# Ledger of designs, part 53: designed miniproteins, single chains, continued (3)

Each design is a single chain, and the fold is of that chain. pLDDT is the mean over its residues in the fold that is shown.

## One batch from the design tools (miniprotein)

Design m9830
Fold by ESMFold2-Fast:
Structure m9830 (fold): chain A 66 residues (1-66)
Amino acid sequence: SNDEIMKLTIEMFRLLADTVDEFLRLQQAERAGADPAQIAAQRQAISQRQTERVQRLQQEISRLES
């Protein structure tokens, strides 16, 4: 239903906000002199988790439209 789709859409926007916050914290760590290799690995981990969570939410939205 439209209400359920709207709720999932709001959840997706919250997920994106959380992801941006995680990247900003990594930027702070990088500025503080954290190991570049560890920063790169963390960025990949965040991107992977974000992609998986976004895909899951998109699948839920598509299921409700069917």
Scores: mean pLDDT 81

Design m9831
Fold by ESMFold2-Fast:
Structure m9831 (fold): chain A 69 residues (1-69)
Amino acid sequence: SAVEEQLRALKEEVEKMDSFEKSQKLVEALRASRERGPEAVALMDRMLTEIAQKEREKLAAKRAAEAAG
């Protein structure tokens, strides 16, 4: 889906940014989505939240692997 590809591209870009930069980038992305309608904004927000959750799980797994030696 075009929306999923846009979210993946955004995720790759913000992964290298600080928390403040990430917030700024997400606000701009949500602004652009608002022109497409409220359903697109809601869907993007939920998918971004799930992507962030996956990243946290990845970091937790990496920490566990390093701690185990």
Scores: mean pLDDT 68

Design m9832
Fold by ESMFold2-Fast:
Structure m9832 (fold): chain A 89 residues (1-89)
Amino acid sequence: SSLLEQYRNLTEDEKRTLSAIDKTVRRARELIEELRKAGADPETIEAFERELEEVRREVDKNPKDVTVLTAAAIRVIGIEFEIELLLKS
């Protein structure tokens, strides 16, 4: 409920940015599951999961900081790229 109250005070642009990050994180999660199905080692899977948790934590603490949100988006795109590269190998 407190999180919902914070969300109500966000501008439409802030809401769109957070929604875009959420979608990107969900895509990265889907790619991690595909990597697990492909037989990647558990240490590699855990490393990507920890990176996504760190990004999520930074965004949740700084939902209005454009610099933090931009850095978070770049990090998740990097994770997606690395996973897709591993899946093609």
Scores: mean pLDDT 79

Design m9833
Fold by ESMFold2-Fast:
Structure m9833 (fold): chain A 81 residues (1-81)
Amino acid sequence: DEVERAVEFFEQLMKNNELPSVNELPVDSTIAVFLYGLLSEYLNVQEGKPVIRPSFAHLKSKEEFLKAFREFVEEHLKKEG
């Protein structure tokens, strides 16, 4: 399942507190761009920095970031399927 694969990869990156190269992302470019943006904001929150993107300002926990990413991937793949 591409959704589960993408979400598990995102959760692994969150656990490692690392931003991957875009060339290392095992997802399409649209999902990759969203993942990179969301992960950057998550790492900012973990470091005590403010969320820069207003669309992510309501996300405060790991679980909320994971849910936002899952919902994005599910909607994207549903439209591309």
Scores: mean pLDDT 72

Design m9834
Fold by ESMFold2-Fast:
Structure m9834 (fold): chain A 75 residues (1-75)
Amino acid sequence: MSEEEIEEEVVRIAALLSKEDPTLTRAQIEKRIAERLREEGYSEEEIKLAVELFRKLNRGEGKRRTVVVDAETLA
């Protein structure tokens, strides 16, 4: 329930989604993360926070690169 727990879950899901379907864009991964968290019973507030954290990672604001660099599609 902490922000750190949500961030860790977001990174985990993003990595799994990229591994399962490397053709997904960042926007598609974002939507898939929201859907996965909703299915797992997270609240809309937590899903909104998760999406915002994913966007920060994508912009490098957290100094954590979104690991969409499993190099198959360097977009």
Scores: mean pLDDT 69

Design m9835
Fold by ESMFold2-Fast:
Structure m9835 (fold): chain A 99 residues (1-99)
Amino acid sequence: MTFEDLLRAAEEGDVPRILRITKEMAQQKASEGQDALDRVSLLGAFALLISRLRERGIRVTVTFSEDGLSLQEAVDELLRALEEGRPEVSLSINTSSLE
């Protein structure tokens, strides 16, 4: 399972698939230590937030760049967009935050 699979599940609003992919990623990363598991938890939270924002009619655009946000900063920005009820949120995520 890849981050692209997780993003697709989020775009489709498929919460069971988001949870399944996140669990499978966690199982694959269990041997890499707590930091890797924490990153998988953030990836799952990110996907669930995208799903929630789209459910509320908020347009979410995700791009990737070397100078983008960390995964934690991206999650925080999505939470702020959800709280403020913004019509659109655009994120550029640092590719080094992804595996």
Scores: mean pLDDT 77

Design m9836
Fold by ESMFold2-Fast:
Structure m9836 (fold): chain A 78 residues (1-78)
Amino acid sequence: SVKEGYELIDKAKEAVEKGDYETAISYLRKAIEKLLPVLDPEKLQKATVYIVQAENALRSGDKEKAKEYLKKAIEALK
């Protein structure tokens, strides 16, 4: 449901603040799935790009960039 999608975004925000970026990515991907019926294609594309950039940053060990991109993904889904 849409409500579950927004609750997952809040959980992603908490995970980011705890430095658990992999958990935040998981919550954001689940949030997108729940929000698909109401989510603008532009917001979907923007959030997806930021999530991919966060994953790339984590693979390179750049936790600060991962945090930055995850915050941008969360903002894009508002």
Scores: mean pLDDT 86

Design m9837
Fold by ESMFold2-Fast:
Structure m9837 (fold): chain A 96 residues (1-96)
Amino acid sequence: SAAERALEALERGLEAAERAKSGKEALDAAERALRELTEAALAAKDPKESLGAGVAAGVVGIALGVAKVVGDDEEAIRLSVLGLRGGRETLLALTE
C-alpha cells in the first residue's frame, strides 16, 4: 500500500540520518524520504493513505527546510532526525 511504502521510506531515512556522520548525509537521507513520501501520497488510491503520506511529507519538508539553512552539522542531523521521527509518528497516527 501507499502507507506501507511511506512508512518504509521514513524508517530507511531515519536509520540513515541517525547513522549520519555529517549534516550532508542526514539532509540527503531526509530529502530521499521526502521524495518517496511525496510519490506515495500522489500515487495513493485511498484518500486516507494519501493524506497520511502527504502530511508526513509536510512534516519532513519543514524540518528539512530549517536544517538546510543551519551552518552546523550537528544541528542539521538533529533536525533531520526530528523531522523523520515526526513524519513517521504522523503517518502511523493518520493510517492506523
Scores: mean pLDDT 85

Design m9838
Fold by ESMFold2-Fast:
Formats: C-alpha cells, sequence, structure tokens
Structure m9838 (fold): chain A 65 residues (1-65)
C-alpha cells in the first residue's frame, strides 16, 4: 500500500528530525520539518530520495563532531 509506505517514510523523517535536533544541526532540522510539511505534495520516490539525502547530511554532521 502506498499509504502504508508514506506513513513509514514520515515516521523515518520524524526520527531523523529528532537525531538532527540532538546533533544540534538546526539547518537539517528545518529541512526535515519542511520535508514533512510538504510531504503530501511529494511522490513516494521524491520523499524517499530527500530522506536519503538528509540522512547522508546527518552522517556528515556527526562525523564532523
Amino acid sequence: SEVAKRKQLLAEAARLGVAAEEAGDQELLQKVKDLIYNSPFMSLEELEEELRRAREALDRALAAR
């Protein structure tokens, strides 16, 4: 179900937002919030790709600590 996949991706985005806040990355936190807010207007492929990019950004932020 596409609805179930979208809910799963949004739950992943919420967890990523918490991780960004804990890392002190305000820019990434804002990007994740914007992504969640705009998610109803995005395809599943677009949402998955943006989450992948955001996760890569978090990994880089954590490596810089």
Scores: mean pLDDT 83

Design m9839
Fold by ESMFold2-Fast:
Structure m9839 (fold): chain A 98 residues (1-98)
Amino acid sequence: MPSREELREQLLAAARELGAPEETLEAIERGRLKEAILLLAEKLGLDVSLVASQPTAEEAVLTLNALGHKKELGETLTEEEIRALLARREELRRRLAE
């Protein structure tokens, strides 16, 4: 998983590539990564509420990427499919703690 600083730099690069509004860039620069991720989700027409429900900025980015990838392929993930992906990730995280 990227560090918070690496995530910030990756989000800033992605936001600039996507032509995100200045408010999104400012949120990233101020370290408000979850807010910036939500603004990017809205700009891309993705499920903002699902991204917002993620507890960490890293998990919000993973959700954003999954939604963006499916939309690019002409498909959208259902909430059920996304919940299954999140449950699988938590299971893997738990196994790494053993």
Scores: mean pLDDT 62

Design m9840
Fold by ESMFold2-Fast:
Structure m9840 (fold): chain A 63 residues (1-63)
Amino acid sequence: VSYKSSGAKLLVEQANKEEAAGNYAVALDLYQKALDEEKSIPGATESIADLQRKIDALKQKLL
């Protein structure tokens, strides 16, 4: 998906690397920060929805 914030894009790139490495808690924190960045930008509906899905999936893996 296209991220509106360059900060959110970098956070998602790092979160994807952490998730691939099995560091789910670190990935969750990074996706949450990316979500907060995207929520500050009007019209970022698809990226917000994508990040919410990733966060929910990681929360289930950590529980």
Scores: mean pLDDT 81

Design m9841
Fold by ESMFold2-Fast:
Structure m9841 (fold): chain A 93 residues (1-93)
Amino acid sequence: MIGEPPSEEVKEIIEKTKKKLEEAIESNPVLKKAYEQGLLDFKIVIDENGEAIVQATVNGKTYNLMKAEDFASNEESLELSLAVLNAIAKTAL
């Protein structure tokens, strides 16, 4: 029952991922509108193996997008995930 604090490496990944998510929302008018209306939300969860995962919730449904590490370091995977979210968010608006 004593939780270990996340490593400095995991914390850096979380902060970088958060910044990229904020930039992505600002650059996409559909995502920004959905986020403002509470129809789209992002969170980073740590699984049982200590791995950080980026999740998106759209209209009450939660989607696992990718590992936070990959989201922070792989621009193509980020763009693809955001394109999928944009398509889903359009159906919620």
Scores: mean pLDDT 72

Design m9842
Fold by ESMFold2-Fast:
Structure m9842 (fold): chain A 56 residues (1-56)
Amino acid sequence: SGILRTLSDTLSTMGLLSEQDGKNLKYGIYAYLSAAHIDPERREEYLKKAEELRKK
């Protein structure tokens, strides 16, 4: 699961970058949704972030 954790962390970082620059929000949303699918322990946090980006 080390690979999945690294992938989830990378995807969540991509989401954060999209949120910070206000660009590529669609890709940021998909990144958070993918991270939520991979990491069930943090799923709720990632889903909340995706919804926040959708409202922009």
Scores: mean pLDDT 77

Design m9843
Fold by ESMFold2-Fast:
Structure m9843 (fold): chain A 92 residues (1-92)
Amino acid sequence: MLEEKKEEAKERTLELLEKYLKENPDVSEEEKKKFIEKVEEVMEKGLANAILLEQQAEASVTKKPDEQARRAIEELEDLDPEAAREAREALE
């Protein structure tokens, strides 16, 4: 669910910015501009983190390449034990 995580990251970034402005009303316009620039950097970082989390979730759903490889090797063992041995060595 990459799209959902991207939107959550954006929402959190905006919420943090608003919270900062509310808690520090004495912040000058110069500092506000700096905060906006930092928000853009945090958004880019947040999107990268969301992508990483989505990739991790996908890997978990596919039950790690090791488990998929193990099942393929077990199927090969019934068909060709020689091919199964080669596949085992290739995985290591």
Scores: mean pLDDT 59

Design m9844
Fold by ESMFold2-Fast:
Structure m9844 (fold): chain A 79 residues (1-79)
Amino acid sequence: SKEYLIEQLTKLAEKGYAVMDNEEEAKELKEFLNKEGEKTGKFGARLTKDDQGRYVVEIVPLTDEDFRKEIEKLIEELK
């Protein structure tokens, strides 16, 4: 849902990663972030699994610019 996406983006802005229990939702978040990051060239995202089988979506900075501000902008656009 839109509300869940905002929750995960908030975690990404604060920590640079989000831990998710659902594979499909984690893949969708990764694809969304890569698409948005490609527009500015400032970040990408990767998807990995932790030792408990949870899905970790992580921001990959591509420049020295603050990706946090870009994620915060995305949150505002979704509201």
Scores: mean pLDDT 81

Design m9845
Fold by ESMFold2-Fast:
Structure m9845 (fold): chain A 89 residues (1-89)
Amino acid sequence: MDMRIAFAEILAQYPLATVTVLLLEQEYPDLVDRYMAAVEARDVEEVRRLSKELLEKAEEILEKYRPDEKEKMLNELRGLLEAVIRLLE
């Protein structure tokens, strides 16, 4: 299975997480690239570690750009990241 396509399909189910991912790509492109590489390698432990870092950075970004929707958008991103981990198990 193409993991990039699988990730894109999961993103489509979490539209608010898509916005957050785009903001993460803008502010932390190297972190997003490392996350995608870990997903493609099916490195579950690294994906879990990078998911934690992505959530931490997403909280900082959302506080800046979307403070009123921060909790809702973080919950959607958490759902997306958990769905990716389930795909890799």
Scores: mean pLDDT 81

Design m9846
Fold by ESMFold2-Fast:
Structure m9846 (fold): chain A 69 residues (1-69)
Amino acid sequence: MEQEERRKRLEELRKKADEAEKTHQSYVDQIRAHADADPATLIELAKKASDAQLTANRYRGEAERLEAE
């Protein structure tokens, strides 16, 4: 893989991972801000946070694999 192609793929994957991490952090911050919310609301936010973290981990893993080359 050319350096330019590799760099573009790494940049795209890292950007997607960063965006997913920001989304995860946003939901974590919402949980903290709504600490007095009902359990159902907190569970919904936690689920969204978990989904965002899984997405971030997936893109991060793919970026690590490309960087290992």
Scores: mean pLDDT 80

Design m9847
Fold by ESMFold2-Fast:
Parts: structure tokens; sequence; C-alpha cells
Structure m9847 (fold): chain A 81 residues (1-81)
């Protein structure tokens, strides 16, 4: 189903972020921790929207999740370089 695809993509993004964080624990600062909190909240919102059948809102939240995950990846990359 479409909702299952959205939820699967959100879970894959969260798993990628969790792996990146686990590999770079020494680089965690306040900004990265704030991004992780926002990513966690958006993941919960996506699930709630999918469960409510609001696939448009779920898709919008998924795009926001992608943006925050990319920002987190960029911040870690900057610290590694």
Amino acid sequence: SEGEKILKEAHEIVAEVQKLVAENLDLLDEEILELLEQISKLSEEIRAKVEAGDLEAAREALERLKELAEELKEKIKEKLE
C-alpha cells in the first residue's frame, strides 16, 4: 500500500541516521542532538498521519524528514573533513 511505502521509506531514513550517529558518537554536539530530536518527532508524525489515512500530510512530513536527515549528514561530514 502507499502508506506502507511511506512508512518503510521513513524507517530506512531513520535507520541510516542512527547508523551514521553510532559510527560518529564523538562528533555529537547540541545542533546534531537537536536534529536527532526533530527527526524522531517527524518519524512519529509520519506514522500518525499514515494511521489516520492522511497520505498527503504523511508525504509532506516525509519530505521534511529527508531535509533534516540530509542536514544532519552534512554537519557530520563537515566535522569529519
Scores: mean pLDDT 86

Design m9848
Fold by ESMFold2-Fast:
Structure m9848 (fold): chain A 77 residues (1-77)
Amino acid sequence: AAPLTPEQARELVDTTRELIERIEKAQKVSPEELEKAVQEAVDTLRSFGIYIPDEWRTPEFVLSTLRAVRRALEERL
């Protein structure tokens, strides 16, 4: 089972907001900065038990996943 505590859910919502902002900002800076932001987001999601396969580690998919996770958690808060 992967039920998050209310504290973990709030932390993940805040974290997903920060990661989305970092990726969106990095898209305006450089491809190298974007890759770093995407990798940080993937590693952070993995620490919360959300796994993104290597073949799906595109900025578009990672942003979509972060936004979906944030929406799902905000509906429970």
Scores: mean pLDDT 79

Design m9849
Fold by ESMFold2-Fast:
Structure m9849 (fold): chain A 104 residues (1-104)
Amino acid sequence: SEIESEALNLIFLARIAEKIVRQKADELVAQTTDPAKRAEIRSLAEEAVKRFREIEEKVWQILDDYKAGKISEEEARKKLNELRKELDQVIEDFLARMRAIEAA
């Protein structure tokens, strides 16, 4: 179904985002000698990964509820769109905070 495809695509995007976030954090940590900044970068990456995992769990719950007939296709699509916006916001926040650390 279209809802299953949208849900699986969002899970896939969240997993890619986790990998990219960890890679970018590792790259910046390798260039950073200040222990406090290194800790901040690692903490930022771990918080982003936690948020992506929470989004993934919510997507699975929406898919399960939809397949069980507990929510309509319209409600499932609305919830998936809200989680996609949350995913984009987590990415934007992470990148903005990384740039701020790099500039300091």
Scores: mean pLDDT 90

Design m9850
Fold by ESMFold2-Fast:
Structure m9850 (fold): chain A 68 residues (1-68)
Amino acid sequence: MSEEEVKKGLDLLSEEQKNEIVNKAKSIFDKNNIDPDKVNRSELESIMENLTAAEKLILVSYYVLKNK
């Protein structure tokens, strides 16, 4: 799934639903001992190789929301 497709999906969500995605992403970060503010792109890509498709989508959604 492209970052643009994720952005379009997120734009259709309520603020409550966006906050739920952020909370799910924080749970994934905690589980994998990741600091979302300090992780570099290469490290994140390596971690994402070991995640489920749903977890990958949540992390991508989090970074799209954070960069707005």
Scores: mean pLDDT 75

Design m9851
Fold by ESMFold2-Fast:
Structure m9851 (fold): chain A 104 residues (1-104)
Amino acid sequence: MIQAGEALIEYGNALLAGDEEAAEKAEQKFFSLLPDPEAIFELKGFHLLVQGKYDEAIEELKKIIKADPQNLVAHYLLIRAYLQKNEKEKAEQEISRLRQLLQS
């Protein structure tokens, strides 16, 4: 899963830079490296995010990450939720946390 995590970091950094083309490329690479990309549809945080319930999505995704810190799909959704709320600093902190997790 290191390669999928690296693609997710590329995705987050591209979004922070406003590079939509690089973000789309990194997102496609991330999902291509997942063993079960459809598992995203099972996450309550995904459904809350699609509904625009960003604060509730963030709370739910943080619970998932606390229980399973290696759940890269939860990290992906949490980064998206922060950026959709324009909370760039929190998105940067999550990307930093993910980078540390991959170096452990």
Scores: mean pLDDT 84

Design m9852
Fold by ESMFold2-Fast:
Structure m9852 (fold): chain A 71 residues (1-71)
Amino acid sequence: SEKEKIKEEIEKLAKEAIEKLKDDPFMVALVRHEMEEVLKEMETLSVEEQKELLERYKKGIENLLKQHEKE
């Protein structure tokens, strides 16, 4: 289903971020925790709202990775 594909995309984004952050166990734990919270949030959302949440999560991960590289 569309909802399952969106959940899979969120999990994929989290796994890719974790691999990039693997030298920082605290950041890995943070990414994992945020993924779990987002997946829980998605259970109450429509497909359209889930797509918006996916876009926000993707942007959040991109910003986190840029911030970590910069600092």
Scores: mean pLDDT 80

Design m9853
Fold by ESMFold2-Fast:
Structure m9853 (fold): chain A 60 residues (1-60)
Amino acid sequence: MESEEQKRIEKELLKGLLDAGLSEEEANTMVQMLLRHNPFPSDEQKEQLLKVAEGIAAIR
């Protein structure tokens, strides 16, 4: 469960960040940074990451 959950979260975050307008390299870097600090981020933390990504894409 935990291993599959982590892979699911990683894939979900990558897709969300790419959809928000980040490059593949930027999206991968942000996901890896989050997962290194917190391997099982909460839904709130995932939403915050997506909001940050949307903000970055919007001001570029």
Scores: mean pLDDT 76

Design m9854
Fold by ESMFold2-Fast:
Structure m9854 (fold): chain A 89 residues (1-89)
Amino acid sequence: MELDERIRELALEALPLLDKEMIELAKKGYEAALNRNYEEAKEYLEKVIELISEKDPELAERIREEADISDEAAAKLITALYLLAKEKE
């Protein structure tokens, strides 16, 4: 499976678990990623992962494993989460 397809799959699986707080955190991570602040983007992704883990700890671990591949993967994950959540609204 391609990295980008895996990121999209994980983001889609997490979508129904996202509340307003998680979406706001994802937005901040997305904005950090746009500014090439990947460290800050990863920090926001970690906060979203913590909130997901309260509802689905197995999915949270799968997202964390993907994020740990690279800072770019983490930035892509938070971007996918925000953009997919925005499309659903």
Scores: mean pLDDT 82

Design m9855
Fold by ESMFold2-Fast:
Structure m9855 (fold): chain A 68 residues (1-68)
Amino acid sequence: GAALEQEIRALADEEGLVNSQEAFDLIMRTVPKMSPLFAKTIVLLLQDEEGKVNADELIALLRKLGLL
């Protein structure tokens, strides 16, 4: 929902990037009955070489998966 989107955006830096561990922890905390393996897979698919995830890409993927 809107609350999860707002929390993702609040974690994003000036370039719109979220630390992959913080993104994982937020998904695990916020999404009921989330599998740790599935959450880790989402983060690993989106993370760059520095362990950063683009907030807009994460939000878009979570919407496609019905998790927002």
Scores: mean pLDDT 83

Design m9856
Fold by ESMFold2-Fast:
Structure m9856 (fold): chain A 72 residues (1-72)
Amino acid sequence: MSKAEQLLVEAGLSPEKAREIVDRAGQAALDALDAGASVEEALRLAQQTLYQGAVEAGLEPEKAQEVADKAL
């Protein structure tokens, strides 16, 4: 389990949902890099995708932001 997946599970998400969110964030970063984005921009997109996915899954915005910040 990745650090990001573990943080999401500890925050109250199921392991399955945590993996889905992390996979989506990783894909966003890879797509950004393929499109010519910098590593810094790709990491920001991954962080934003983690935050949005966590909020959509039922985490409070403040908690979702903490997870996104710690996952990097």
Scores: mean pLDDT 82

Design m9857
Fold by ESMFold2-Fast:
Structure m9857 (fold): chain A 99 residues (1-99)
Amino acid sequence: SEKAKRVIELAEEARKEVEEAAKRAIEEGEKKRAEFALTIGRAAGELASELHELGAPQELIDALREKAGKAADLVLEGKVEEGLRVFLEGLDEVIAYAK
């Protein structure tokens, strides 16, 4: 469906955004870590809205939000690479569902 394609496109865009934000967070420190955490939250919120419109299971939406929260917390603690991995896992689950 068109909505499923949009979910895949948004998840792939989110992946690119968070990988770039993670690189900046590693290179430029605390301020960029805060920006990365905000980017995770925004991307997760946008995807959660589109998943809801697609009729995705609430369990999938909740899992994405939980992983986004955990990833943001890890990033703010300075565990940038671990935070990125956790959020990418959530994005991969969304993409797998939408395919």
Scores: mean pLDDT 88

Design m9858
Fold by ESMFold2-Fast:
Structure m9858 (fold): chain A 86 residues (1-86)
Amino acid sequence: SERLEELARLLADAVANKRPVELLLNIPEEGITKEESRKQWQELFKERNVTPEETIELDLTREELEEIVRLARRLAEEELARREAA
């Protein structure tokens, strides 16, 4: 789906450029809410003394999350390999 591909590209670009990104997950079937996700990310960033440069909201099923992660990892690996070859 176009939405999942766009989200995967955003995540891949963030990984390839080492940008600190806040991921707000909403997976109602798993009981994961955006607010709970935000709290976890705020705690992590505070602990690491890092400020997020971008916030990406992911209103997903578990299966869609798995697909986005799979796509984003592949795209990030391809981009990093491309940069190393240049």
Scores: mean pLDDT 77

Design m9859
Fold by ESMFold2-Fast:
Structure m9859 (fold): chain A 66 residues (1-66)
Amino acid sequence: LTEEQEIEVWEALAIIRVTVAGKYGSPEELRAEAERLIAQVEGSDLTPEQKERIIQTIRDTAEHHL
């Protein structure tokens, strides 16, 4: 995968996981899932800019479902 494709995969998986938690879980479960995903992104070998982009997508998706 290219760097752009890798980011797109991260964003897609994050959106799916957060959306599932938002639609079928509680607000607490949604927040916990978003926090787990943010921690995974922060622990990855992605660049700071790539991490910020993915983390922002996680936060925006979670906020939409809260």
Scores: mean pLDDT 81

Design m9860
Fold by ESMFold2-Fast:
Structure m9860 (fold): chain A 71 residues (1-71)
Amino acid sequence: SLEKLVESLKKSRELGRDIAARIEAAWRQTMLEVAEKEGLDVEKVRAALDAGDPQTEDRLTRLAIEEARKK
């Protein structure tokens, strides 16, 4: 029934938001940990990530990949 479909979709949307929030939190934490490990200004990096600065995201992602390759 349409009612059961709507209930299922609402539950799926809530689960999707929770998963997305957890992924975003884990990604942000990892980027800040990479910044600290590389000796960058963590507070300045946090501000740049909050502003959605693509250059900062690209730089940190590159550094994280380089660190993963060393293991």
Scores: mean pLDDT 81

Design m9861
Fold by ESMFold2-Fast:
Structure m9861 (fold): chain A 58 residues (1-58)
Amino acid sequence: MSAEEMARRAAEVGGGMPAEDIPAEKREQTARGAAAIAEGFGHDYEAALRAAREAVGA
């Protein structure tokens, strides 16, 4: 699974809702959480954070 795929899935699961339903203020927090999960699976945090931000529209 790519860092982008993992970050997108983690963001959706962590927020419990589709990206479009995540309040703007919480999108950055969700992206950081998703990036931390991806890092736990061996992906680069900075790359995962970039992908997660794109996935949630942060």
Scores: mean pLDDT 68

Design m9862
Fold by ESMFold2-Fast:
Order: sequence, then structure tokens, then C-alpha cells
Structure m9862 (fold): chain A 87 residues (1-87)
Amino acid sequence: SATEAEIEALLAELRARLEAIVAETDDGQEANRRAGELVREASRRIEAIIAASDLSPEEKARLLARADGELVRLYTEFQARVDAKAA
């Protein structure tokens, strides 16, 4: 759907911005601070996109759960890359 495509585009943008943070800084604390802000912003934007959609309450709940899972995955991958750079 258009809603799912919009969420996927936002998650792709978040992935690229997280990759830029890993490239730009050797300070793990600053990297995690910046990443946390981006993930929170992405979460709020996804919630707004879903809230504005004409999807059923059940479909909205499923999309929120899927998006939350992907946000956790992206942040986990980001943390692993920061840790690898520090090693």
C-alpha cells in the first residue's frame, strides 16, 4: 500500500542516516545519542503516517508492530557497527 511504501522509504532514510553517523564519529557515546534521536524521530513520523491512513485499527496495530520491530533491528545493527569500529 501507499502507507507501507511511505514507511519503508522512511526506514531506508533512517538506515542511511545511521550509516552516516557511524562514518562521521569515533565517539560511541555521541554516536548513540544522535542515533537515539533519529530513531525517536522516525518512530513519531511512522505513528503520524499510520494515524493519518484510512487503515482499520487492526491493520494500524499490525503496521506499528512491524515498524517497531524494524526500528529495533536497525538500532541493533547500528550498535554492532559502532562496537566493531571501536574494537
Scores: mean pLDDT 87

Design m9863
Fold by ESMFold2-Fast:
Structure m9863 (fold): chain A 75 residues (1-75)
Amino acid sequence: AEELRKKAEEYFKQGKWKEAADYYSEMADRYLEEGKFDEAIQAYGNAALAYRKAGDIEKATEFDKKYREVLEKKL
């Protein structure tokens, strides 16, 4: 999970939005599987943002929905 975060941050810093989004999404899914809801929320949010910057509006919307779903689970 931490290795995926480092890769996501590096690609995001380089302006490689799609690659950053792909790593954030993988990281978020792993955090969700581990029950780490706060980390999953942050990672899904970052994936949605990176997909929007990449111009992938469909994926951005999909991950924004996952972000909201995990927020509801935490309630």
Scores: mean pLDDT 81

Design m9864
Fold by ESMFold2-Fast:
Structure m9864 (fold): chain A 90 residues (1-90)
Amino acid sequence: MLKTEEGKKAFFELVAASLHVMSAAIYRKLGTREGLEEAKRHLEEAIEHAEKAIEYAKKAGDEKLKKEAEEEKKAIEEELREVERELEEL
């Protein structure tokens, strides 16, 4: 499906974002300040990977992959807001 080098890069950046989201979920389950701070760092890194995925998808001309990366970024930004709220409630 990925026919360009840029499309492949976009896909791998999305995979990296997903791995950081999974790491954030694990740290959030600890319920500690340190766990929430690590979750926040992973979500911030996930956003950077999602942004790179959007840029590579644009260069590849892959509108479907671009849209998927934009939706993933929005989901990660919302989860980051939830983690920031949890940190304030501690």
Scores: mean pLDDT 87

Design m9865
Fold by ESMFold2-Fast:
Structure m9865 (fold): chain A 72 residues (1-72)
Amino acid sequence: SLEELEEKIKKAKEEIKKAEEKIKKALAELKANPDASLEKLAKLIGEILKAIGDKINAELTIEKAEKEIAAL
């Protein structure tokens, strides 16, 4: 139904916002700590990569839902 697809898009948009905030926080922490340990750098970079993946998956969810709405 249209309502289910719209809710799916809404949830995916919220996931994108969460991922973007996570990326912003990790990047800010990297900039604030240029001499951070390799362990901390690996952790922050890992968090950024995971958040980018989450964002891409959420964007794909929106694209699929929008295509289904267009087919209605």
Scores: mean pLDDT 87

